# Ledger of designs, part 45: designed miniproteins, single chains, continued (5)

Each design is a single chain, and the fold is of that chain. pLDDT is the mean over its residues in the fold that is shown.

## One batch from the design tools (miniprotein)

Design m17537
Fold by ESMFold2-Fast:
Structure m17537 (fold): chain A 99 residues (1-99)
Amino acid sequence: MGAAGLLEGSGIDTTGLSDAEKEALADALLEYEMAVISAAVALTHPEGPKEELQKVIERLKEAAARLAALLRAAGQDALAAAVEAEAAELAKELEKAMA
């Protein structure tokens, strides 16, 4: 139910995907969105412990990789590349804030 709403809002074509694949893609999208929000918040408060910033970077990279893999499996290579590019730029800004 929430899965269908997230996928429809993202413009991802789910035609031909199983219910399990749709749920996995929606869960990955939600986790990625939460990771991006956490990264954006961390960038506004980079004075936190380096270990906490490192965990935000790791979560973002893992969420992006999972979502990108599922998007490629669904034939959405351009969206997968966009997700990876966004995550890489946010991770780079967080790593710069830690230096």
Scores: mean pLDDT 77

Design m17538
Fold by ESMFold2-Fast:
Structure m17538 (fold): chain A 70 residues (1-70)
Amino acid sequence: APLTGREVLQAILDYMREEGKEELTEEEVKEALIKRLGLSEVEADVAVADLTEELGSPLTRAQLEAALAQ
């Protein structure tokens, strides 16, 4: 089944918390999606492109928390 946007954002936020980071680069977001959600490299590249178009890069913890509050 396709992942919801909320599941994608939550996986990235969880990765930030585990790594002790306040922001992630596009490469780090891709790594988070592969490790947390089991996405392929191609699927993760598409998801990163969509997220950076919407939220910009680097992604901050504050932006992810605000997006998840909607």
Scores: mean pLDDT 79

Design m17539
Fold by ESMFold2-Fast:
Structure m17539 (fold): chain A 94 residues (1-94)
Amino acid sequence: DEEELERYLKELGLTPIYEELRKMGFSLEEIKERLEVSREVAEKLREIGVEIMYELTKEALENKDYEKVENIKKLSKNKEEQEAVEKAIKEVKE
């Protein structure tokens, strides 16, 4: 159920990552299967979400896709995700 998945992702602060994964061509079923997890794995998925934001931002910057970088910034809804995006921007600007 998409509504149950969206609620779960919101509780973990992963809704922006979910939206980006959908845009990248991942299916709802594929995302759901990977997120059908215990609380322990849910905590690890939060860490993975931060890592995904970092890698997506870095890749977009390396490809000079500034439109995608701005889109990723809009998707960062919590402090950890924002810090990951800012870290990637700082490292690539050097």
Scores: mean pLDDT 71

Design m17540
Fold by ESMFold2-Fast:
Order: sequence, then structure tokens, then C-alpha cells
Structure m17540 (fold): chain A 87 residues (1-87)
Amino acid sequence: HMEEERQRAVDEVRKLAEETAEAARKNPQKGIELAKKLADFVRERDPRLKPFADSALYNLEYAIQKSPEEFERAARAVADAVERRFA
């Protein structure tokens, strides 16, 4: 039961990160909105991850100032980190 819930959460984070990366290429503002949603999702799943989620959002906001490619990499890195935390 817990393993199914864990896998669902990981799948949701992966999907949201992929949508965030895709949006960043077309509209950076939409990308940052989805990045905030990704950070909120992480915080809601485990409040102990709030410092991680806050740091991740800061890095995503910084990356968007560099390039869409850097933002995409940062979003995927957040998804990877969350997957490891939920494992």
C-alpha cells in the first residue's frame, strides 16, 4: 500500500517537472508558475522538505534568468532529488 502511494507521488513529480521544463521553452513566465506548483507539491507531501523546496524554487528562478536550457536542467534535477527522498 505505501509503496503504491510512494510510486504515485514520484510519478506525479516527474510529470510536473516534465511539464515545467516544456513550458519554460515556450513561455518562461508559465515555466516559473509551474515551478512554484512543483515546490508546493513537494512541501505538501512532506513539510520537512520545505527548506529543500524553497532552495529548489530559488535555483529555478535563478536558472530562468540564464536560459531555458538551464531552467529545464534545474527542473529535472529537482524531480530526481524528490524521487530519491521518496524512495
Scores: mean pLDDT 69

Design m17541
Fold by ESMFold2-Fast:
Structure m17541 (fold): chain A 85 residues (1-85)
Amino acid sequence: SPQDELMQKLEEILKKMEEILEKTKAGEIDPSEGLKEVQKLLDEAGKLIGQILENGTPEQQQKALELYSRMIRILGELRRMNGQS
């Protein structure tokens, strides 16, 4: 379904966010750069999540919110590394 494609894109975005966090922890990317890239990915993810919440099954909606929670945790870690609350 179109919603299954949106779910796959969300999982790909989360994977990219996790890779940015790991590279930032390894000192390969500055925390400010990592935060900037993750914010762009989160903005993309928010649009997909909105569509899934409107048109997805209950199972897809639950999964989208789970992925979103994990994305917010990554953003929070990068903010802490950048000296932000």
Scores: mean pLDDT 87

Design m17542
Fold by ESMFold2-Fast:
Structure m17542 (fold): chain A 92 residues (1-92)
Amino acid sequence: MEKEKKLELIKEQAEEVIRDTAGLSPEERVRVLVNFVKQAIDSFPEFKEEVAKEIGKVLAKHLTPDERQRVLEELEKIVDEETYKVIKEAME
């Protein structure tokens, strides 16, 4: 399905952003990652929960517990409750 191809591209983009931000301070990295997650979700409103889940899995794989917590705290302020819940569950 076209949706599956888009989700794979989003996953690839998330991996790239993780790699490109590895040299940043924790504060700068969290800011860039939060912005990326918000943009990705907003780009695909018809399947935003699937986007959130795939990105959440990538973040869980590569981020420290402190970075994950900071990303979740910032996302809670700017995404809807249901989307936030999906991201949080994917990062556990």
Scores: mean pLDDT 83

Design m17543
Fold by ESMFold2-Fast:
Structure m17543 (fold): chain A 89 residues (1-89)
Amino acid sequence: MKEEILKKLEELEKKMIDAYHREDFESLIEAAKELIELLKSLPESELKKQLVQSLLGFLDLAIEKAREAGDEEAVKKLEELKKEAESLL
């Protein structure tokens, strides 16, 4: 895997975690969408599967947090992203 791809992955992961703690669902959704596109560009590997599984777990936490916040629009968008990520397995 190229160094540039690993760095982008790390940056997107940090953006998602920060947005999650701030309850900034818009930024979280945007970063998750970019991460899914990056994952789609990677060749099939055990690492890719592990990264997808980690993203799925994070999206589950984000969906619960959005639901608790009453942000039904964010819940719908996050569930759509989760379905898209699941298609990468």
Scores: mean pLDDT 83

Design m17544
Fold by ESMFold2-Fast:
Structure m17544 (fold): chain A 80 residues (1-80)
Amino acid sequence: LEEEAERRLEEFRELAEAELDPETAKRAVQLAREGFRALVVDKDFERAGRLIREAAELLPPEVAEALERHALSLYIQYQS
């Protein structure tokens, strides 16, 4: 995974672990990692969107919004 994507994933992991039970946090982080990989490595934007949405569905709205902001930032950076 790209360095910037790993950094954003770690920020999300810290937030998820602070706000969620351990099992939900672990699953959300796994889905987010796969989504970020699809986004930045594979350039598969449809798969990335599905994985990020699946992760977001596990999360309170505020945490889901934070995840979506990380994904959008990566999309903007790696689209070009």
Scores: mean pLDDT 83

Design m17545
Fold by ESMFold2-Fast:
Structure m17545 (fold): chain A 79 residues (1-79)
Amino acid sequence: EEEEARRRLAALLREVEGAPEEEAERAAREFLEQAGEESSAATAQAIRAAYEEGPLAAVETWEAIVRELEARKAAAEAA
């Protein structure tokens, strides 16, 4: 499922943002690695739901997840 989420993220970045396949795959992999194993499952589920609504919804989901990860990182550094 996490590997499937990575493939969907790479495809999304390639098709919506016009990123090269290699760059999109690397970005998706780095994002999921940064999110961690626990967050990867939630990310996979959110991407799956967003993809059913279309590419724009998937981009919005990506942005929301990035924002949440940045907030979590800030909270962890404060603790």
Scores: mean pLDDT 58

Design m17546
Fold by ESMFold2-Fast:
Structure m17546 (fold): chain A 80 residues (1-80)
Amino acid sequence: SAEEIKKKIEEYWEKVTEIIEELRNNPDASEEEVKKKLEKIKEIGEETAEFLKSLGEEEVAKAVLETTKKIIEEIEKEIK
């Protein structure tokens, strides 16, 4: 349903935003800790996309995966 899609997207942004804020609030985090948090963002994106695909929302699932990839790439650039 549209409400289930909305809820899952809201949960996606909530979880991803929390991890981004954790990274911003811990600039002294080790390279390994940063990599683990980026992997969590990737897993959240993949889980969200899989759920959306199960509902027949393939285009929305693709958008979530592309957005997740861009977020990870942007964070990796900022860590340098």
Scores: mean pLDDT 84

Design m17547
Fold by ESMFold2-Fast:
Structure m17547 (fold): chain A 92 residues (1-92)
Amino acid sequence: EGEEKRREAAERVRKIAEEIQSLDPTDKDKALELINEVVRILKEAADAGLLTPEQASRAIGLVLRAIGNVLDGDFQGAAEDFRAVAKLVEEA
């Protein structure tokens, strides 16, 4: 079902949030790699019809905020943004 696939996608994003939260704040290359993984998960979910265009747009906005937080060295803030993405995907 779509609900189970959304939950699986959300869990993948939550695991990435845990990874970025545990990184050294100077490890921006790894943080950017994790952002790319979240973007890939969102694209897969959107392509599978699991997200409406409005939900996909809101998720992208959260990813852009996470990028800003990573550039500022705020990996905790980026992790919170990714958890918000996961919640949005799960509740879609």
Scores: mean pLDDT 84

Design m17548
Fold by ESMFold2-Fast:
Structure m17548 (fold): chain A 67 residues (1-67)
Amino acid sequence: SDKEEVEKLLEELERLGVKAHLLGIEEAVQIATETAKKAKELMEKGEYKEARELVEKGIREVQELLK
């Protein structure tokens, strides 16, 4: 299910956001938080493909900042 796939990706993004917060990387925390909020809004509208692409991009950007 597209919905279940996006929910799993959101869980990963939220875990990365927690890690970023513990490391004090404010930019990564902001990206994780804003991306999760926008993705949840897209999911409420049934835009699962757009939500997935947004979360995947956010995960990549957060991971880049955490290295």
Scores: mean pLDDT 88

Design m17549
Fold by ESMFold2-Fast:
Structure m17549 (fold): chain A 71 residues (1-71)
Amino acid sequence: SREETRKRLEEVLRYVVENPDKDWTTRELAEIAKMSVSTFSREFTRMYGVSPREFLASERLREEVRGWLEK
């Protein structure tokens, strides 16, 4: 379901913002979400409007996500 997908993607975001010094890869994020890399990339981009790679490359986007997760 979309709700289940949302929960899995939110869990990925929490791991990334809680471990900012880790050199994350899209493959590792997909493993946390329990999805294939292609499914993860598609669902992540659909839900957040940015690719996982763009998210990982942007300190600003990671700080914005931290604010979302605190609410």
Scores: mean pLDDT 82

Design m17550
Fold by ESMFold2-Fast:
Structure m17550 (fold): chain A 79 residues (1-79)
Amino acid sequence: SEREEQLAALDASLAKLPEVEKRIESGELPEESREKVEAVAAVLRALRLFLEGASEEEALALVPEELREEVRAALAELR
């Protein structure tokens, strides 16, 4: 199903985050990338929570206020 495929894609994306963190630690990526990695992780977890049946408000609570409008649009795509 579309939901199962979306959950699998989100889980695969989340599984790649530790490798990106290692690249920041090794100097392959700048330290400024850490904030972006944290934001991406929060967004992915919010989308996953919504797909698992949480409300829009519960999912958006996981993301920084600055990203909530963009994440709300993304949640609409997952309907």
Scores: mean pLDDT 81

Design m17551
Fold by ESMFold2-Fast:
Structure m17551 (fold): chain A 97 residues (1-97)
Amino acid sequence: SMRAEREREIQESARAFLERAEVVFEELKEKIEKDPSLSEEEKKRLIEAAELIMKAAKAVAEGKYEEAAEYLAKAAKVLGLDVTAEEVLEEIERVIE
């Protein structure tokens, strides 16, 4: 029962994040695309990572933790971090236990 309550709190937090993030996501994307200090390759990586993080948040809001872990691992890889989906899922499971 405590796990179910914690999962609900995490899902509600993810939904609240998505509601706010979706409002600013297009603005963030535009700012990245217009930033003269970033290379075209850096812009593409940052936008891809942001899109993957948004997909991960949506997956968490839906209780799809394995899918969320895969999106977060892909975002980490795009940003040059070597993190596996299994490692991300283990951290998610640790938080909800």
Scores: mean pLDDT 79

Design m17552
Fold by ESMFold2-Fast:
Structure m17552 (fold): chain A 68 residues (1-68)
Amino acid sequence: MSFEEQLEKAVKEVRELLKTLDDEKAEEIQRIFLGRMLAILSSDLSEEEKIEAVEKTLEEVRKLAEEM
């Protein structure tokens, strides 16, 4: 899977997750996700490392949403 495909998939999954949360929690999760995505996009990581970082970020965001 390409980085672009993995990013698109992650964005869709986060978008659906945000719909299940109240506005305050959704804003917090979105802020965390966007901050991490910006860090990954501005990094000198390889495409494979960026894909892994996106997958790990998605897993962490899902866990945070359940704990909130």
Scores: mean pLDDT 80

Design m17553
Fold by ESMFold2-Fast:
Structure m17553 (fold): chain A 87 residues (1-87)
Amino acid sequence: SIVEEFEKRQEERVEKTKAEDAIKFMEEVLKETKELIKKYPELKEELIEATNRVFERAFAKVVREEPSRFDEILAKVKEVSEELKAL
């Protein structure tokens, strides 16, 4: 599955991404998700759900590793989730 491969690849990237790079990572994931939805519009709902799970995983990792970034990362998660809903 394209969706399963995308989610697995992004989850592996979450594990390697430093807390300081999390915002940039989320922006890159959002961009890739938009391109995949453009190529496979029939998978839009599944890609949005998979992307939200990736964002939740990235958020949890940042909060655990660098709690001082909670407000910053929460604001970014809300922003990118709203952009996904608008697609």
Scores: mean pLDDT 88

Design m17554
Fold by ESMFold2-Fast:
Structure m17554 (fold): chain A 66 residues (1-66)
Amino acid sequence: MIKELKKLFPEVEKLPSSLAMYVLIEAAAQGYDELPVLARYHIYVCVLKKGKKNFEKCIQEALEKT
């Protein structure tokens, strides 16, 4: 999953591994572990900018964009 994201979106390579893992774990906990690669990218960028306190809002925003 993360390796595929880095190939499609080079910006993901700039994310700390801990933040990427956090987003994956939280998405799975919310039942979104099968989210499309593009949606996961939007979640990563959103959490990076707005902080993890906005994780659920970032998921909804990503689903609207993909």
Scores: mean pLDDT 63

Design m17555
Fold by ESMFold2-Fast:
Structure m17555 (fold): chain A 62 residues (1-62)
Amino acid sequence: DERVRRAAEAAGVSPETARRALEGVRKASAQPGVTREVAIALTARSLGLSPETVRRVLEAYE
């Protein structure tokens, strides 16, 4: 997926890590009352990444 590869490069992570970050945010955001920033923070904690890195993946993918 070229879009995932581009997002990974922008955030300085592997394509696999970028895909996991995108899936993590999507899954967290499906929960009632979870905001974008909370979804980013939860995903970052689960993957051992900084919230800034997860946010950069989302911005580059979108």
Scores: mean pLDDT 82

Design m17556
Fold by ESMFold2-Fast:
Structure m17556 (fold): chain A 77 residues (1-77)
Amino acid sequence: SKELHEKAVEALKAGDKEKALELLTEAYTIQAKKEQALAAELLPSASGEEREILKLIAEGRVEEAAEKVAKGIVELS
């Protein structure tokens, strides 16, 4: 949801990386659940880390995929 992403951005601005990770993981879990079919369709064309994330989503391991994406974003911030 946009609200969860906005709260995560505010947490990152405040330096609260743990809260940002939790909020981003929740937001991406919601999105991944909606995008399982799209992830399966994109999987044959993907490589590297993107392929790993799409595979997790396609297999219904949406929380694991979301956490992996969220950690990457928090570490880059």
Scores: mean pLDDT 81

Design m17557
Fold by ESMFold2-Fast:
Structure m17557 (fold): chain A 76 residues (1-76)
Amino acid sequence: SAKTRELVLDTGTGLSKLSDEELEELAKRTGMSVETLKEIAKAAEAGDLDKAEELLGEKLTQVHLETLRILSERES
């Protein structure tokens, strides 16, 4: 759906802003590997939202929320 596509794009864009240390923290919070998170960010940057959505799978909402939390913590 359009809403899912927007969420995937927002998630991938957020991931691309994270440092390696922030990606390690996100990996601990979500149970995803840093390598998978980097692959999601690369897919989203390339405009391959289908690949990004597939890699995110059932964790899309969790990864999105935890990415926003890390970015918010950075700006505090």
Scores: mean pLDDT 84

Design m17558
Fold by ESMFold2-Fast:
Structure m17558 (fold): chain A 82 residues (1-82)
Amino acid sequence: SLAEQILKQAEEGKALVEKGKETGDLELIEEGIKKLQEALDQVQKIIDANPDPQPELYKLAEELKKEIEEAKEYLEKKKEEE
């Protein structure tokens, strides 16, 4: 399903962010954020294309936005603190 494809891309992004945090590799975190953003862009495109999108798509978009924001805040703080 479309949700499964987006979830897979989001999982890959999350895995990169997690590995970057674990290893101190900020470049992996940036790569993970990029993948999460691509997943969010796909969800948003689907929402915009549908006059009555499923509530699950809005929930997924909000979850992705939160994950991206948290990862970006972590990355910025780590760069500022170094």
Scores: mean pLDDT 80

Design m17559
Fold by ESMFold2-Fast:
Structure m17559 (fold): chain A 81 residues (1-81)
Amino acid sequence: MSREELDREVAEAIIRMIAGLTKRHLLRLGQPELAERFVAEADELIEKLRKGEISPDEAVKRVMELADRYLAEAEARAQAA
């Protein structure tokens, strides 16, 4: 039976999906620099997940927090321009 806790492979798939969607949104907002930084941080989370340095649940929570932070920064920059 599947684990009650989030599986590592499922967590990685979720992180990649969130990262892809967030990258596309940042690029559409004209923020390629933020998109590159976000992808780098998301890749670091996947690497930590693969090394067992972070739990699947924690990795997904952190990528969601990163997405929210980067999108908020992009919106603030768009308003400041």
Scores: mean pLDDT 81

Design m17560
Fold by ESMFold2-Fast:
Structure m17560 (fold): chain A 105 residues (1-105)
Amino acid sequence: MEALERARRRAVEAMARAFQKASKKGIDYADKYSLEEAINYAKEVMDQALKEMESAARTAADEAIKAGVPKEEADRLYRELVENGRKAADQLLETIKEYAEKKKK
């Protein structure tokens, strides 16, 4: 169980870093460009963050398996992390959109 929790914590930390990077890029772009351009760019940086997140989730699952966690439990961790990451990505996109709309007024 300790190995599974350690893998989860490492993945969450990596995902948080990816989303912070995407958020900064999206907000910086929103400061300089139109609302439509800002939203389009936010979608692009979000897609990149999701790829980095899926990679981190896969690495965490693989590390858990190497530490003796059953493959089924590690695969469940991977799916949970990816699902949570996609939900976080949707929330981040909405946050950037709201920021861009406020910046234009």
Scores: mean pLDDT 80

Design m17561
Fold by ESMFold2-Fast:
Structure m17561 (fold): chain A 73 residues (1-73)
Amino acid sequence: DPLAQKAAEIKAMGDEAEARYQKLVDEANRLLEEDPEKGKAVLAQAQADYAAMNEEISAKEGEAVRELIARGA
């Protein structure tokens, strides 16, 4: 089922985005102990990247939903 495969790929993208975000949050937390300004900058960058990736994921999910609607599902 091509839609099931597409859904799995979209989920993998989401998992990668979350993993990347968590890794940057962990890095920011470590930096906050040594350099609060640098830690805050890393956290802000992580939040911006995560938001951008969520927009791409939402666009791909929208395509999958349109496909399902077209199939009468």
Scores: mean pLDDT 80

Design m17562
Fold by ESMFold2-Fast:
Structure m17562 (fold): chain A 100 residues (1-100)
Amino acid sequence: SMRDELLEYARELLKKKGFSEGRIKRFLAVFGYVLDEFDEAEISEDRKTFKFKKPSGLADGKKEITRDELLAKLRSLGFTDEEIEVFKEVLDRYIELKEK
């Protein structure tokens, strides 16, 4: 599935950057949750906003979240700047795959 492909892509990036198995597991759990919430989301033309069909816990019960708001939430959860850079890369890969 697209979800499994993206999770494997993220795992390999984190392994190449030298992250521990525990950090990788935590990242993949959170990223998997984000992908599940985004399964039916519409992406804005500028690729900066995600619109959900239903209110999302990821968006504090709203139907919309920006990329910057999502990244800010990840920082608040204790992810490092290096993990945030990986998150940006795999999120961009998700957008590319969803446009097909």
Scores: mean pLDDT 82

Design m17563
Fold by ESMFold2-Fast:
Structure m17563 (fold): chain A 93 residues (1-93)
Amino acid sequence: SEKLHEGSLKLTSGGLLVISAKTVYDIEGDKDRARADLERAVDLFAEAARLYADDPAESAEVARALERLSRAAAELGFDDIAARARALAAEVR
């Protein structure tokens, strides 16, 4: 129960960082900050994946979040982050 709550907070925080990265990139053109936000989001989703290791349904939710991050990173030209997120999604799924 506590692990599910902590994982949910990490998923939410990671999702907000993906939104932040897109906003900072699209409005300010700050690629370094956008990259940092996306890398932090990957780390948060990796932490959520560890918390959900024994829960297939929650692990599937983490995989979907990583797939969404991968698409967002690719749209912004961060192909390395997109590849990392996709690889992690495959391991979690």
Scores: mean pLDDT 86

Design m17564
Fold by ESMFold2-Fast:
Structure m17564 (fold): chain A 61 residues (1-61)
Amino acid sequence: SWYDFLVEVAGDPERLARYLAHVREIQALIDELEAQGKTPDEIDAEWVRREEAFRAELRAE
């Protein structure tokens, strides 16, 4: 689950640092998509895609 993933990254300083950098990038992306007039559903779909890609990359290491 997403919760289990968050607990895992919180236990590792390197993974935590990467996650915090990712959170900042996602926050900027959400602000940009909102400024472009995207709907909440469109923003949520893009956020989900980015989170899945990040989780896959982090676990592949």
Scores: mean pLDDT 76

Design m17565
Fold by ESMFold2-Fast:
Structure m17565 (fold): chain A 109 residues (1-109)
Amino acid sequence: SKVEEARKLLEEARKLLKKAKELLKQGKVKEALKLVDEAIRLAERAGRLALEAGDEKLVREAIEVLKEALKLAKEALKKVPEEDRELILRAIGLILRAIGVILDLELAL
């Protein structure tokens, strides 16, 4: 079912965010941002499936996962070396994408 698929996607996204947090503590910013990127994609898909199923609680759970991804992307941005323009732009891009997905899901509730 769409609800079961959404729950599995959110579980996977949460595991990726936990790994990303550990990588950030190790200073592995580029690797952490790749996992944050994947988690945002999974949580967006989960949120859309939850909307299609009419499961408002599950949509709110997807929004909470996206908020955690946003928090980690902001923490990652603070740890990027000033000279690494590409990594700065990647972190900013992920911040903006997470905000956009959160707003899309909130407006659809």
Scores: mean pLDDT 91

Design m17566
Fold by ESMFold2-Fast:
Structure m17566 (fold): chain A 89 residues (1-89)
Amino acid sequence: EKVLLDEGTTSLFKEYKGKKYLIEIEMKVYEEGDKLVVELTAKALDENGNLVGEAKGKLVLPKSTPEEEREKKLLEEIKKLEKELVEKV
């Protein structure tokens, strides 16, 4: 059984080659047995709101993972997706 626990969207601006892009990261957190599954969809939008890049990530952690370690791993996955998007634009 897979249960949705939380969802949200985080937005940030990145500049590449003198152009500004809006990076939107959609996060969904699921509970699946003894595991937490975090699904991330990152999208890069140009100044006109056109989709110019997309990347997806998935983080799977034991439910017993300490909150501090969970936050650190999530931040690392988000930074990886941001880098992949910047390289695509």
Scores: mean pLDDT 78

Design m17567
Fold by ESMFold2-Fast:
Structure m17567 (fold): chain A 87 residues (1-87)
Amino acid sequence: GITMEEVEEARRVLERALASAEETRARLEKEYGELTEEQKRKLEELEEWYRLALRAIREDPEAFRELVDEFLRRGASEEEVLEALRR
């Protein structure tokens, strides 16, 4: 199963990924002007996913570990994981 050390590494990876996504959004807006509605939606969905995952890890890292174990065991979709994180 997933270890608590792997959860802590996931937290660090997600924090870097969120920062990178926010930087990419700022860079695209600076270079190309206003993003299209589709581009905005995709970036906002990605950023929301990272924020939800980080919140889950910070609030209850053991519950997050169990959720990830369940995901790996069942082959759950990204949408199913996101819905669980919102609850």
Scores: mean pLDDT 72

Design m17568
Fold by ESMFold2-Fast:
Structure m17568 (fold): chain A 84 residues (1-84)
Amino acid sequence: MDRAAEEIAKLSAADQAALDAALRAGLAAAEPLAPAIEAGDREAEAEAVRIVGDALIAAARAVGADALAAELERLKAEELAAAR
């Protein structure tokens, strides 16, 4: 079950918009890494996961969504382990 999506669905529309803005900003910040990721650079993939994950975790904490922040930290750790 997508627990992160469930926690997001519990948020107000304004808090959901803040998380969406953080996701878009994180993806934009990770965009320069895309060519290296396509070339199979695992460190670039891990850095992109850190950039996007950190942006979402910070946004979740800023809106007081502690359960979502904890789930995002767990997903970030899983993605970093999988990129190895």
Scores: mean pLDDT 80

Design m17569
Fold by ESMFold2-Fast:
Formats: C-alpha cells, structure tokens, sequence
Structure m17569 (fold): chain A 65 residues (1-65)
C-alpha cells in the first residue's frame, strides 16, 4: 500500500473534523478542542514526513473509533 500523500492526509483530517462537528453526543467545548487540534494538524500537514503522516493518521483513527 502506498504511503498516504499530503492531500490524502488532509482529506482524512477534513473528514474527521466533519464527523466530530456532526456528533450530537459531544459538548460544544469538546468539539472546539478536537476541531482546533485537527486544524493545527491540517496547517502543519505539509511539514510531516511520510512516517509522521502514518502515525498521525493511526492516532486520529484510534481517537475516533
């Protein structure tokens, strides 16, 4: 499997952000915190090495599952 590209990484983060914003079980404060974290990852996405992108995706995936 190819390592996720910067664009694939950004797309995953955008989808995670959308999922969090639409979750009725989360408080507004929890949503703001999670969205702020994802926005920071999106801003820094092009600075990540391929290995760092894989690790970040695994971390976010575990957090959402």
Amino acid sequence: MPVPSVEEFREFLRQAKQQIEQDPRLTEEQKQGAVAMLDQLLAEADRFSPEERVQALETVRLLLE
Scores: mean pLDDT 77

Design m17570
Fold by ESMFold2-Fast:
Structure m17570 (fold): chain A 99 residues (1-99)
Amino acid sequence: MEELKARIDKVEAEVREVSRRIHDLRLQMEKDPNVPEEAKKYLDEAIKLTNEASQKVDEARRLLEEGGDVEKAERYINEAESLIKKAQDYVDKAEELLK
C-alpha cells in the first residue's frame, strides 16, 4: 500500500513535468507562423494522453483513500504510467518537427 502511494506521487510528478513540456512547446509553436500541422496533431495527442494519465492517477488515489479496490487502483497506476510515456513520445516527435 505504501508502495502504491509512492507510485501515485511519482506519476503525478511525471504528469506535471510533461504538462510543463507541453506548455513550453505551445509557446514555441506560437512564435513560429510555419508550424507543421503534424506537429500540432502530435501536441494534441500528447495533451489528450496527459489528461487521461492525470484522470487515472486521481481515480487511483481516490480508491486508495476510500479503502476501495486496491487491485483496480494499481491497474489505473499502470495505465497512467503507460499513458504518460506515450505522451512523452508525442512531445519528442513534435519537438523534432519544429526544428
Scores: mean pLDDT 86

Design m17571
Fold by ESMFold2-Fast:
Structure m17571 (fold): chain A 67 residues (1-67)
Amino acid sequence: MERVTVTAKGLGGRLLERELGAKEGDTVEVVIDEETGKATITVLATGNSIETSAEDARNLIRLLEES
């Protein structure tokens, strides 16, 4: 299990605003379970979360980093 904390910004931040109600600068927690291939993305300010694949979660982290 891997836990990554990222900031909602740029294009990735806009996606998180649409899906989970994140605001720019909000803290987002990504928990990746490599054994199951699943990940949970949680916006800490809203408490909203979504389950996705580990690959999709890693792609979102990259999108946030490229912003």
Scores: mean pLDDT 79

